# Ledger of designs, part 84: designed miniproteins, single chains, continued (2)

Each design is a single chain, and the fold is of that chain. pLDDT is the mean over its residues in the fold that is shown.

## One batch from the design tools (miniprotein)

Design m6907
Fold by ESMFold2-Fast:
Structure m6907 (fold): chain A 69 residues (1-69)
Amino acid sequence: GDISSLSDETLRKIITSSLNAFSGFDNKALKVRIAREIYEALLSQGVPDSVLDLISEISGIPKAEILAP
């Protein structure tokens, strides 16, 4: 289904709960990888690419690092 109608607040909740599952990890590389996987998963579900802004904001990881191969 099209989830593009989800509010920013709902998207923040989803992203935050996903990242919180890994909040005990001090490994920056692992956090970057997880942020990238969340971004790719949301894009595959039809969420706009602007969700990258929310993931970057919530995770503290720069957009360039999330997009890096």
Scores: mean pLDDT 74

Design m6908
Fold by ESMFold2-Fast:
Structure m6908 (fold): chain A 71 residues (1-71)
Amino acid sequence: SEEEQRRIAEELYREGVTPSAIRKYGATPEVLDLIQEIFEQDAKATLSPEKHATVVELMAEWVEEQLKELG
């Protein structure tokens, strides 16, 4: 369900979105998209616009790398 996917995204965000955590919680690409959304909102609240843009880009690359490692 959407609520379940959001809960999994929150748990994974808290744990730092490692391959082990993704396997444990069974994250899908949809859940990882939600994690990226949570990160973007959190970063926007705490960073300057320039730093926010850089951090969002790095986070997106990191999420993509984690997905690739899951194979």
Scores: mean pLDDT 68

Design m6909
Fold by ESMFold2-Fast:
Structure m6909 (fold): chain A 83 residues (1-83)
Amino acid sequence: MRDELLAVAREGERVGLRAGEVMKKASPEVQKQGQQQMDQAIQLANEGAQLYEQGDYEGALAKFREALRILTQTLEQVEKAVA
């Protein structure tokens, strides 16, 4: 579980950074939509961190996985928008 948590968190950071870089080339409307999705992923990651502090490791992993899914979808959407 700990190795999975770390792997998901690190992947989320990589995907989020890449999405941010790609969004710089997008229109203001696409940037706004992408930022809203990234804000949602950040909120989920914060909820996951809170669950981890409470000892709910399964809940934390679920929240981090959900955040990663949103970040991955955001990256795909913004890459298509700037193609």
Scores: mean pLDDT 83

Design m6910
Fold by ESMFold2-Fast:
Parts: sequence; structure tokens; C-alpha cells
Structure m6910 (fold): chain A 78 residues (1-78)
Amino acid sequence: MEKEIDEGIFDIRIGVARVALRNASRIDPRSAALMQQQLDLEEQLKKAYEEGDEKKAKELEKQIQALDEESNKLLEEL
């Protein structure tokens, strides 16, 4: 099923991921690697929504959520 796409929301999400990557790069290379993966997944998610691939979008959202949990766990261990 096709969902409404808000370009502003995706631009904000990608922008937040880029800021997180920049900050992570100053703290720890491992955090930077996780944030780079986050940014790549957010860009793929935007493309999946633009193409109407709901199955891929749901899978990417799950991967982003798992990666966010992993990143937060790593940050707590630092």
C-alpha cells in the first residue's frame, strides 16, 4: 500500500543522520561507522518510499531501528 511521502520529513531525517555522523566522528570511529550505516539506510528508505516499495521500506525501517539501538548501546559503553 502506498504511503504519503513528505520530502521535508526525509530531508530532516537525513540531515539529523549527517549531524550525528559528524558528531560521532569526533568521539569514536566505531560510532562513526554505525552512523554512516544509519545515513546509508535513511537514504535507501527515502528511495524505497519514492519507488513505492513498501516491503523494502518496512525492512529498512527495522534495520534503522536495530542500528539505532546498537549505536546507543555502544555509546553507553564508552
Scores: mean pLDDT 72

Design m6911
Fold by ESMFold2-Fast:
Structure m6911 (fold): chain A 93 residues (1-93)
Amino acid sequence: AARLAEVRARLREISENITEEQRRALEAVTREAQRLFEEGRYDEALALIEEAIAAEPDPRLREILGTLLEYLRLLAELSKLDSAAVAALVAAV
């Protein structure tokens, strides 16, 4: 929980001083990644952001996208933690 909140706060701070054009570029990529993530297609959502970073010439946009990638990776890991894995861990003690 704490790590996710920290990355979210950092993403907000980094995003505060961007142009309208940079914001529009980010919104297009983040909306598509969000759609894939909501469909449970986590690996595809992460790959989309990684490709966007590789293709992005603006170092500030790469920093924002990189922070978003870290945030989504944390969310994907939390989403993959199922009750069976938790039950197996509890049974081991």
Scores: mean pLDDT 70

Design m6912
Fold by ESMFold2-Fast:
Structure m6912 (fold): chain A 93 residues (1-93)
Amino acid sequence: MPEIVEKLPPSHQEMIELLLEEGATVEQIEEAAERLRKELGIEEEMDPVLELVFIITGESLLKALEEGKRSEEDINEIGLELARELAKELLES
């Protein structure tokens, strides 16, 4: 596990662990973070792994709020689903 990931909150760490379990490399995660940053119009340079975690978490939270889900469990479930979809996309790239 990269040092930067170990400094993240447990929920964020679980998302990165899931991506790695699905066969994603750190380099693929960094490439995905750069792609998502460009698509969302984020121009600030952050650590790519942290940036990816914030993007996944932010999108999951917005989607949960739009769907009327407010529990931590619902937000985490949506986040994990997005992480799985992203891992599959990284493996296909």
Scores: mean pLDDT 67

Design m6913
Fold by ESMFold2-Fast:
Parts: structure tokens; C-alpha cells; sequence
Structure m6913 (fold): chain A 71 residues (1-71)
């Protein structure tokens, strides 16, 4: 399904960006905890077939990571 594919692509983007920012030292422990919570909730929604919630939460995580990257 298109929504499942979009959710997976957003989660993959968040994982790639998150890993890079952690290696670069651009994420505080508090920011990492917030993003990890969003990603965990997004993955749980994806596992339950709630693709709309998975997309929303994954988009929030990606947006947060992009804010940290832009600093």
C-alpha cells in the first residue's frame, strides 16, 4: 500500500538522519529521547496497520531532526 510504503520511507529517512546527527554530536540526550519516543510510537502504529498515525509521527521525527541539522 502507498501509505505503508510512505511510513517505511519516512522511518528509514529518520534512522539515516538520526544516526548521522548522533555521530556529528548535533543531538542532546533530551532531544534524542524525544525523537526516539516518536519513532517508537511510529513503528508501533505501523505494526498495528495504523499507517496514518505512523506517517504523522515519522514526519514529526524527521521535521525535528531537520531542525537539529539546520542549527
Amino acid sequence: SEKEKKARELLDEADRLGTRLVIEGKVSPEELAEISRLLKQAREALENGDYDTAIKLAEQAVARLKELEAR
Scores: mean pLDDT 88

Design m6914
Fold by ESMFold2-Fast:
Structure m6914 (fold): chain A 77 residues (1-77)
Amino acid sequence: KKEELAEKIYEAAKKAKTVDELGQEMSRIAQELGATGEEAREAVILAGKKIYEDNKKNPRKLTEAEKKLAGIGESAS
């Protein structure tokens, strides 16, 4: 469940035009999956870590939403 939410957030960040748009999409995905606030928070961290690690291996131009998530993933230990 958390991993599924994280994967959907990861994909949504690639398509989001703004950080606010990502926020709206995250809320919608979490509701569709019946995720709790804690599960949503963990999924955001997982998605951010994936973006951070992927970009570290293969640098590319990130969306603003991806940059925001990558920063969260980098700081979460």
Scores: mean pLDDT 78

Design m6915
Fold by ESMFold2-Fast:
Structure m6915 (fold): chain A 74 residues (1-74)
Amino acid sequence: SNEDLFQELAARLQAVVDEGIKNGLSEEELRAQVDAVLDEFFKQHPDLPPEWQESIRALGDFLVKQAVEQMKKA
């Protein structure tokens, strides 16, 4: 189901962000890695409704911002 696909995507995005935090990546570098994952996902799922695409993009942005805040506090 689409929900299962989004669960897999969310887990992959979280893994990318966690590795980025561990490696001390900049916000720009983290965003580039997250955007690369999202670009590949959208290429594989071109028929996704716009509202789902917006939700996925918002999730990616949220995860990057949370990671940057976490790194600033370290």
Scores: mean pLDDT 81

Design m6916
Fold by ESMFold2-Fast:
Structure m6916 (fold): chain A 60 residues (1-60)
Amino acid sequence: MLTEESARRAAEEAVAVAKSSRSGAIAALGQVRDGYEKSKDERARREFKEAAEEIERIIA
């Protein structure tokens, strides 16, 4: 599904940015949280939620 695939791609990019720098991780966390709140599709929301949890572990 396009919505799920787009969310997965955005989540993967956000996680990659988070691994490159701490400031990038903070920005990426904001982006995936925004994606979670604005997504109406449950699978897209799951992708963003999991990415947010991974990024939080990176900056912890």
Scores: mean pLDDT 78

Design m6917
Fold by ESMFold2-Fast:
Structure m6917 (fold): chain A 75 residues (1-75)
Amino acid sequence: SEFEEFLERAERELERAEKLLEEYEKTGDEKLKLEAEIELGIAKIMLGVAKLVKPEDPRLEELEKRILELEKRLK
């Protein structure tokens, strides 16, 4: 389903962003922070599309919570 595709893409990009931020927190490499912000942006777009297709799926709330936590860590 289209919903599953966008949800999986959102999860994948979010996992990439989380990994990049963990490496940034260890190294202080500002490029890793920028890359984490880019991947987070892509995850937000994919999640937004998934919400348009099936707005009441409980998996969306969990991803949204993870995105908010990652945004806090980036700032």
Scores: mean pLDDT 86

Design m6918
Fold by ESMFold2-Fast:
Parts: structure tokens; sequence; C-alpha cells
Structure m6918 (fold): chain A 57 residues (1-57)
């Protein structure tokens, strides 16, 4: 359904991030556990992406 499609697109975006596999797995699970709300899913993906753009090494 559309809910699954949105979640899979969000998971694909998270998998493209230069994050350690351990963190990526946690983010993927977090997205999959979100309710079927495209705005909330999109906002969470954006927050995760922003975290990795400005993370100090």
Amino acid sequence: GSCQTIKLAAVDEVRKLPAPEEKRQRYVQEILQLPCNPAAIGARVKAIAQEFNDVPQ
C-alpha cells in the first residue's frame, strides 16, 4: 500500500547516508515503526540527514 511505499522510500534515503551500519539499522527500524503519516516520516528522514551533514568526527 501507499504507507509501505512511503516507508520504503524513506528507508532507501537513510541507506544512502554515510552512516555506520549500526546507526543505519537503528534508523531503518525507527522509520518502519512510525505510524502511516507521510509528513512525520519525511520529517524524521530530514532530521536524520541533517544529523549526518553536521556531525563532528
Scores: mean pLDDT 75

Design m6919
Fold by ESMFold2-Fast:
Structure m6919 (fold): chain A 81 residues (1-81)
Amino acid sequence: DDMITMMTDMMFNMGDTYYDNGNNGYIGANNTMGIGTNMGMMNDDTDTIINNGNDTVNGMIDMGNTYYNNGDNYYNMAMNM
């Protein structure tokens, strides 16, 4: 059934999209940590930079985990078709 194949492919594509977004979230978190550390080393308001960076990193990690969970759901639906 071409329709079942198309729907399965769409679910895998959605899973891949969510995983890509999750990976981008984690990459963003890692990059933000690096930037925050470098800025702190420049003798700026280090405490404010570190605290804001930590909140941003935690938000990106939480978002990444949410995207991975959504991706897993789509992969599971595709695998059960």
Scores: mean pLDDT 65

Design m6920
Fold by ESMFold2-Fast:
Structure m6920 (fold): chain A 65 residues (1-65)
Amino acid sequence: SMEEKIEILRTLVEAFDHPAQLVQALQQGGYSLPEADARALVEARRAGEDLSELLRRVAQRIKEV
């Protein structure tokens, strides 16, 4: 579900501060995400921005592999 994908992304962006690590963790869970989207999440978190809208948008781009 979209809610599950959002929760996964939130957990990973809180655990990892590098886009490549976030992408690798998603891949281990059977998901794929462009590094550019992972970078946008990491940069927004570092800037202290509200992640709500970005998480929903990026979650739509997650693909199961």
Scores: mean pLDDT 84

Design m6921
Fold by ESMFold2-Fast:
Structure m6921 (fold): chain A 65 residues (1-65)
Amino acid sequence: MLEEIRNATSDGELGVAIRPAAQGPVLEGRERARRETDPEVAEQHRDEGNSQGTKNAVEAVKKAE
């Protein structure tokens, strides 16, 4: 049930709230967003482009990381 899934998620959030998560989630969010955006952008360009642009974008994303 959705309640079970929500409870599992809440349990995780509760753990973070108990600990000094003021900086934890902020840093994790930044690192996670970067990691998610980085490989996703590379994958998207890889599929879309068959030109130098794609390779350049992948390299730029990985290097700029």
Scores: mean pLDDT 50

Design m6922
Fold by ESMFold2-Fast:
Structure m6922 (fold): chain A 57 residues (1-57)
Amino acid sequence: NVGTVLKKKRQALGLTQEQASDLIGVSVSTISRLEKNLVKPSAETEKKVLAFLLKYD
């Protein structure tokens, strides 16, 4: 799922959750909750995460 892919890409880039939050434009809490699969992202959040993943592919 997108949260698992986000965590792997973030770790591969050597980014903290705070740094990923700044780059993606969502809160650190949102990054943490997505990576733990505690929430389904909103359409806006998913779009931002996918843009980040594509940019650093």
Scores: mean pLDDT 81

Design m6923
Fold by ESMFold2-Fast:
Structure m6923 (fold): chain A 61 residues (1-61)
Amino acid sequence: MDAELRRVEETSRKMAEHAKKLSLDSARQFKESAVAFFSATESPESAEIMRDKLEEVIASL
């Protein structure tokens, strides 16, 4: 990944850590909001990175 994609991945990882502290239902709502935000403000590719990281965390709950 280039430097910008790595930055987005690091941010997604930090957001995923916050989501892990939520209940399963709250974490799913947070995922939908975060994915929509990244899709609107960054790109579809960044939204996919965010979705994958948050789904990984939710699956571990």
Scores: mean pLDDT 73

Design m6924
Fold by ESMFold2-Fast:
Structure m6924 (fold): chain A 120 residues (1-120)
Amino acid sequence: MPLEGLRVLVVDGSPEALLETAEMLRAAGAEVIGAPLGTEAAALLDAGEEVDVLLVDMRNPGLSGAELIARAREHGIPVLALAGSEAEAAEALAAGADATLIKPFSREELVAAILAVLEA
């Protein structure tokens, strides 16, 4: 499985989007931690949770995607930002995301993006 042994933290305020992304990742062999709130994800990172890559939806209540990206970078965790538009993707890259993926995406596109981020 292409993501076997990897631990992925997924942040998305939409329960449906969070579940869909988590199912794609688990089908590829990843262990997935889902967080519906950016503040919850930030607390996990600050607690030293072992995470290989952060997937963050830029539209997150309570804590901005840019703030969560900055926090992951401080912990040395690579970030793949999930964007609803090219404008959101540009904002994520400006905030320090390692890569972006525009919704909707396939499992194959998601897997390829994660592997590319981890190789960098």
Scores: mean pLDDT 84

Design m6925
Fold by ESMFold2-Fast:
Structure m6925 (fold): chain A 66 residues (1-66)
Amino acid sequence: MQVGVGEHGTARAVVRVEGTRAEVEVTEEASLEDIAKALGQAVAQLTGEEREAGLLAGQLKLLELK
């Protein structure tokens, strides 16, 4: 299991990954730009296949918030 945490502006992102299973929590009231940057920081802390899973989950979360 890996956990990444990012913060940018008013946004906080937490990405928890176990293998290919990823859970993403973000400050939904923040701007999409701040959320995207916070997610990028969180995902950058992950390694290997868990980084890929976290990146995909983060991208899907951003698409849902539009």
Scores: mean pLDDT 83

Design m6926
Fold by ESMFold2-Fast:
Structure m6926 (fold): chain A 137 residues (1-137)
Amino acid sequence: SLRDRALELARKVAELLGGSIEVMMIARQLADAVIEAMERLKELGVPDETIERIFDLVEKVAEAIAKGDIETFRKYVEELIKLARELGASDEAIKDMEFVADRAIELVKNSDDPVVRARAALEVVTTILRAFVEGAE
């Protein structure tokens, strides 16, 4: 299920970032945000195949931030931005995605702090998912 995949993503992110209590709490917030957004997209009539595609890209983005892999992160954020535009996201929502992505890159370049990376992953994922939900409304 998408719920089980979201919880597994949170587990992987926490493991990559050393599994402190603060990292685990942020990873749980990431899982909850993903679950809520995916349930909302289903309620809005977004096809299951499209929801799975969004989730696959979101997983790759979150893991790339946790690993500090900026090149992989840029690639999958660009794919999510293209998909968000295709699905009707506003120019303002796209601008928010670009802003948060640039901020995450700056944070990852300047810090290897697991909590900073966990918070960056949460902020990027929640901003991306908000753009898709608003685009579907």
Scores: mean pLDDT 89

Design m6927
Fold by ESMFold2-Fast:
Structure m6927 (fold): chain A 96 residues (1-96)
Amino acid sequence: SMEDLLQLLDAVVAPPSASLQEFIELGEKYGLSVPMAVAIWLHLTGGADPSTLIGKKVFPESDKVAKSIEDLVKEFVEWAKEHPEKTLETLGFVLK
């Protein structure tokens, strides 16, 4: 489920105290797109104000940011559902 997947990300990717930049770099290593990494980071940190991303290379516009974050979380869930093996490899898990 989405909740289980997000709990899994919280356990294996950058801790909530990590900077957004550090999380983006870790996400890229795990095969996540920059927008997906940002959306997941915002979810894991309790929905940090998207205004912190205004003027950044990732999200240049505030209204577009608010709407796209929700859509990116949905896209990530759908991507993970369609690519379960790749998702597990990306998160560093081995199926037993």
Scores: mean pLDDT 49

Design m6928
Fold by ESMFold2-Fast:
Structure m6928 (fold): chain A 79 residues (1-79)
Amino acid sequence: EQQATLEQMQEALKRMVERMKRFGIDAALPDIARFLQLAKSLDDGQISQLEKTVTQVLLDFGDFETAEAVKKAFEEIKK
């Protein structure tokens, strides 16, 4: 019942996090930029849901630093 866009974004984000963990932030910069660009086209409600999902996924992966960075990026998009 959830929107396909949310599921696709969750999968893309999970892949991005895996790259960051293995190769560091620099290797994932293109993925991050693309993700943020896509998020700008979403409604406020969808952005809030993605932020929650992103934070939870990153915390489950044990990457607190990346979770903080992504959370700040979402706040910039909401401006």
Scores: mean pLDDT 65

Design m6929
Fold by ESMFold2-Fast:
Structure m6929 (fold): chain A 65 residues (1-65)
Amino acid sequence: SEETDLAMLRIAGAVAESAGLVRMEEKDGTVILYVREETEESREAVELLKKIAKKVGFKIEVRLL
């Protein structure tokens, strides 16, 4: 369900933030991912979050810091 996918998006985003891989913001159906350094782990986190967000119907923006 959309509610389950949204909860998974938020949990996965919080875990990735706790690991220092990304910062995630939600704005009106858009997920913005901020990445300081491109590592294998940050790239995998971004791709996972993109996949989950697409299931919810969110647009993705990736911004490098």
Scores: mean pLDDT 82

Design m6930
Fold by ESMFold2-Fast:
Structure m6930 (fold): chain A 99 residues (1-99)
Amino acid sequence: MEEEEKRRQEAEDRLLVYGYLLDILLNSKDQEEAEKLVKEIREAIDSNPELRRQMAERLKAAGYTIEKVKELMEKAKKTNNSPIAQDLVEEAERLLEEL
């Protein structure tokens, strides 16, 4: 139970950050700059669980929810053909299965 709750929390934190990354890609006027920024943030959070948790907490305070992330994923599937966006959606779908 406690180990399951920890895994679920880690999945939720990562999912919220991936939602933020999708939001950057969907709302950027410069896709090349957005893709570079998204790669840098993703590498940083994947290697640093503390940073990932801090970002997730800030995103929750800014109104990011699992439902908002799902909406961003659906929008990205329909409107963004970037390999980076599609990879984030695929990983986010796997994380949703952990919740």
Scores: mean pLDDT 81

Design m6931
Fold by ESMFold2-Fast:
Structure m6931 (fold): chain A 65 residues (1-65)
Amino acid sequence: DVAERAVDAVDAALPDEIAALVLMTYGFAKANNLDPVEALKRLADSLPPEVGATVRQAIADALAA
């Protein structure tokens, strides 16, 4: 699961508060039958540029794996 790998990568790389936001966004998207990858991309766009770049990189790395 691409989104699950991205969540795990963010948990390893970013503060717990950002990791919690990413995990909550993933869970919300799955509960509402939304695309979790699209939900995480939208979250990344709403975060400060440096933090958002790390989330986007985690998604890109998960897609490449």
Scores: mean pLDDT 79

Design m6932
Fold by ESMFold2-Fast:
Structure m6932 (fold): chain A 88 residues (1-88)
Amino acid sequence: MTKEDLLEGLKKALEQLAKVAAEVGVKELTIYFLVEPEIYEELVKEAKKLEEELGVKITVVRVSEEQLELMIENNERLVAELRALVPG
């Protein structure tokens, strides 16, 4: 896929999520994207456009693969620590 194809696909996914949110009465969406900075900037612009069209507050957050892995590891560790405090 070209970067343009990826960007168009992500914009369509964002639009679909925003439309579903508006339809079910959700007022705010926060979406995390594992994308390059230039793609993120375009998604922020699309989110603002959809926010104005659909009345749903859309917050897009860029995460790196390293940040995502750290978040997963931190959550797994927290779950393990909590489980150790409550013997089954």
Scores: mean pLDDT 75

Design m6933
Fold by ESMFold2-Fast:
Structure m6933 (fold): chain A 71 residues (1-71)
Amino acid sequence: SSELEEKRKEIEELAKEAAEKAREETKRVAKEMEEDTSLSPSERASRVSAAAVRAIGKMVDEVLEKRKELE
């Protein structure tokens, strides 16, 4: 039905937007860490990893919240 298609489109749009934000955030941290020669390679890798985990968590939370609203 058109109502189910509209709900699906909203979830899909939010998921794409959240995924793009997560990728952009992770890339920004990665670039910043790559340019910072004052930190050890392991410290840089740790910070990039932490940023990626946080970004994924936020994306999942946003998608689950939207799904709950549309039920």
Scores: mean pLDDT 79

Design m6934
Fold by ESMFold2-Fast:
Structure m6934 (fold): chain A 57 residues (1-57)
Amino acid sequence: SSRERRRELVLEGAGLTVQFMLYYIQYRITGDPAYRAKADELQARAAEIDREVQALL
């Protein structure tokens, strides 16, 4: 159902946000731009999922 799909997307978005934070912390510690690039990718995907959640309301 749309409600179940929305819940799945919310949980997926939360997981991506946690991964974003972990990669961003690694970037702050190491200064390696690869970690920043990965963090930005994960943040963008989390934002995309949030938009999908809004569309299912």
Scores: mean pLDDT 85

Design m6935
Fold by ESMFold2-Fast:
Structure m6935 (fold): chain A 99 residues (1-99)
Amino acid sequence: SLKEKLVEVVANELDVSPKIAEHHLQDLVENPEQAEKHLKLLFKVYQKDASGATIKELILKAAKALGNPELIQAAQEADPNDIKALSKLLVEIIKYASA
């Protein structure tokens, strides 16, 4: 499923189990108003590079894995300095994969 592909990409990028990745993706879509804060905490906790450039790369990999041209374009055009916009785009990607 598209959801399983998304979970695998996120799990690999954050170096967490698929179960942990799925839990965080579900929390992001259920609490979109907290998505920016949650996304920043995820990168801080798992100690990947927490820069907007690294967050954008994850989002672009996720969009490409799902194969949606509009989401891929949105990820490519996203400002890496706008983590709020990146978090909103990730929520859209999760909703698309979970439909």
Scores: mean pLDDT 84

Design m6936
Fold by ESMFold2-Fast:
Structure m6936 (fold): chain A 80 residues (1-80)
Amino acid sequence: SPETQRLRILAGSTLGLAQIGLWEIKKMKEKNAPKEEIEKMLKKVRKLLNEARQLAKAAGDSQTLADVDAAIKKLKELEK
């Protein structure tokens, strides 16, 4: 349906923003950015990934759900 396609696009776009955030966190760590700034970005990315998961689930988009789970695994590695 048109509604399902919109949810799919929103899920993919939200995941894309989260993936950019993961890249930014990696660059911040490489530059030894302050821990507080890294923790703020980690929280923002976690919120985006949770939102993307809910949107993908509502859309029935199994591929985007798998990509969100992979991104969550990357986030957990960056939190250590």
Scores: mean pLDDT 89

Design m6937
Fold by ESMFold2-Fast:
Structure m6937 (fold): chain A 100 residues (1-100)
Amino acid sequence: RYSLTPEELKLVKELLELRIELLEKGKSDEEIIKELFRFLAEKYGIEVSDEEIDEMLRSERLPSDDPKLNEMFALAVYLTENADIEKLKKTIKALEELLS
């Protein structure tokens, strides 16, 4: 649970903020997952095409061969899947306090 660095925790916080924004915009689960994965790929300097993301979602394979990237993606999805917007906002605040 504390295997993540402060930089990785900051990325998780940014993923939760993005998830809230997309939920408030009424995006579908598939669109949210695509945008969360693209955000992580960009932060890690990984180049992915829209076609590659679509293939990953269609085949239900892991987003990346990087265990840390997959761990952060899975954590972000798990935290957002079972929480309403207010709970997600509280989680973000807790992460901000942890990072300070």
Scores: mean pLDDT 67

Design m6938
Fold by ESMFold2-Fast:
Structure m6938 (fold): chain A 68 residues (1-68)
Amino acid sequence: IPSMDQIMSILMSIMSSYGHDSTGQSLINFMQSSSDSNTNIMGDIFSTIINGGFGQISSDIMDSINSM
């Protein structure tokens, strides 16, 4: 599934860069601008990770997985 492949690529990039790297931010912005609601949700989750909201992630990820 193309959207999942994009999500996995973005996850790896974010984990490697740990934040405000222009590449990681551009990928998050790309996800959030997508017409796919699932991709938008994942973009919001990754934005939350970078901004230090890690405690919300498990619930949001489970909701996203259940909707996919």
Scores: mean pLDDT 59

Design m6939
Fold by ESMFold2-Fast:
Structure m6939 (fold): chain A 99 residues (1-99)
Amino acid sequence: GPLSEEARRLFEEVVREYKALGEAIDAGDTEKALQELDKLVETAVRFAEALGMPELADAVRELGKRIKEAIEKGDYREAAILSTALMLLLVGAVVEREL
């Protein structure tokens, strides 16, 4: 069935935060990338919880840790790949709910 109003708003926040993280990664701004990642993970976990998907919330937290490690190592390519994988995981959950 359709997303709840809360889940829809949280997903819109996820998209904005994903873009901000990508911009920080592209700029090589480690401090800003870590700040934007913390926001993205928190919002994505809340989104997963709004969907009633605890396994998705756990996957988001684990992927968030891997993205953080990549950023801290200066591996911005890996950080970008993992951040995209996080977004695709969330999009997959939306598609599953609408079908």
Scores: mean pLDDT 88

Design m6940
Fold by ESMFold2-Fast:
Parts: C-alpha cells; structure tokens; sequence
Structure m6940 (fold): chain A 102 residues (1-102)
C-alpha cells in the first residue's frame, strides 16, 4: 500500500507540474531519488545519484526502497521533499497528496 501511494504521489506530482508547463530539473529528480533511498535507510549522496556509472546500482536500490517502504517511511519521504524542494514543487506535492487522499 505505501509503495503504491509513493508511486502514485510521484506520478501525480509530475502530472501537475507538466500541466502547469513546468518540469523537474535533474537536481530535483536526484533529490527525490535520494529522499526515497534515505527514507528506506539507504545512505546516498546527490553526486552518487547523478553518477552515470552508478545508474544501474541506484535504480536497483530505488526499486527495492519503493517496494519496501512502510507508511512511516513514506511520511518521512514527504516531509523531506517539502523541506528540500522549491516552493513550486512543494505546492505540486501538496496538491498531489490532496487529490490522492480524496
């Protein structure tokens, strides 16, 4: 359930931003990936997430984290994103969360 909520939250946030003619930067995408991994107890840096040589390793860890996240870890992920992202992305995340809770 938490894994499905995470996937839908990310998807909906992306859709909201696209509808407004906005896209996530490479750094913002890396921040999302880092936040997911750290919420699952996997320590990574932004530099490691952006490292093309580690792409397969990061992708594998991301899939494992997404599939293993519980409700407490999902809450920590959302709190981390709201702290670290731009105001526009924060508003999109809040809007996505409200739509998914409706």
Amino acid sequence: KASEELKELIRKTYEILNKKGKSLTTEEIATIIKAVLQSAGIDVTIEEVLDGKKRDEIEEKFEEAVNSLNEEQLKKFIETLLKEMSEEVQEAIKEAKKELEA
Scores: mean pLDDT 76

Design m6941
Fold by ESMFold2-Fast:
Parts: C-alpha cells; sequence; structure tokens
Structure m6941 (fold): chain A 83 residues (1-83)
C-alpha cells in the first residue's frame, strides 16, 4: 500500500518535471534538451527497476514510463532534425 502510493507520487513528480523541461526545451534549445534527456532517463530507470522488483506497482509504473519515454524520444528526434 505505502510502497504503491510512494512509487506513484514519486513517478508523478518525475513525469511532471520531464514535462516542464520539455516545454523549456522548445524555448532554450540544447540546454533545455540536455536537462530533459537526463531527467527522462533517470525517471525511466527508476520506474523500471521498481516495477521489476514489485509486481504490484507494475501497471501504474508502466503508464508513467510510457509517458516519459514518449517525451524523451520526441525531444531527441526534434534535436536530430534541427542539427
Amino acid sequence: DEVVERARRELERKVAEVRELAEQAKRTGKEGLDQLLQKGQEAVDFAIKLAREYPEVRPVVQEGVGEVVRLTREAGEAYLEQE
């Protein structure tokens, strides 16, 4: 119970940070993109490890991971096209 609630809140915070950085990247370019990629990778790694060890949190974590992966991937593609 507490593990699921804590994991959900932590993941929600990380997803919110990634989303905020994605918006900043549109305005600041490479500087914002670097921060977005770093935070996105950290969020995905954290979530995957947690889901692997605790099956109960897997469905909740998978949704958050999908969102973070999508944001990070889109930012990476935009960077490659701009360069």
Scores: mean pLDDT 74

Design m6942
Fold by ESMFold2-Fast:
Structure m6942 (fold): chain A 67 residues (1-67)
Amino acid sequence: EEEFELIDEISRLVAEGYRQGKIDEGVKRAIELAREKGFEDLAKLAESMGKVVKLVPESKAWARAQA
């Protein structure tokens, strides 16, 4: 199913961005991919995922303590 394949790819892009410390780039790529394929709902999902993971950068003290 197209949606499941796209969700998997979106998740990979966001996860890769997170691992590289470039979450904004990963989220942007995921949103662009979803819109390119015509799935605005999945673009919104990617944006929401980005907001959630940005909580880690907002808590730099926490992230530094975990490193």
Scores: mean pLDDT 69

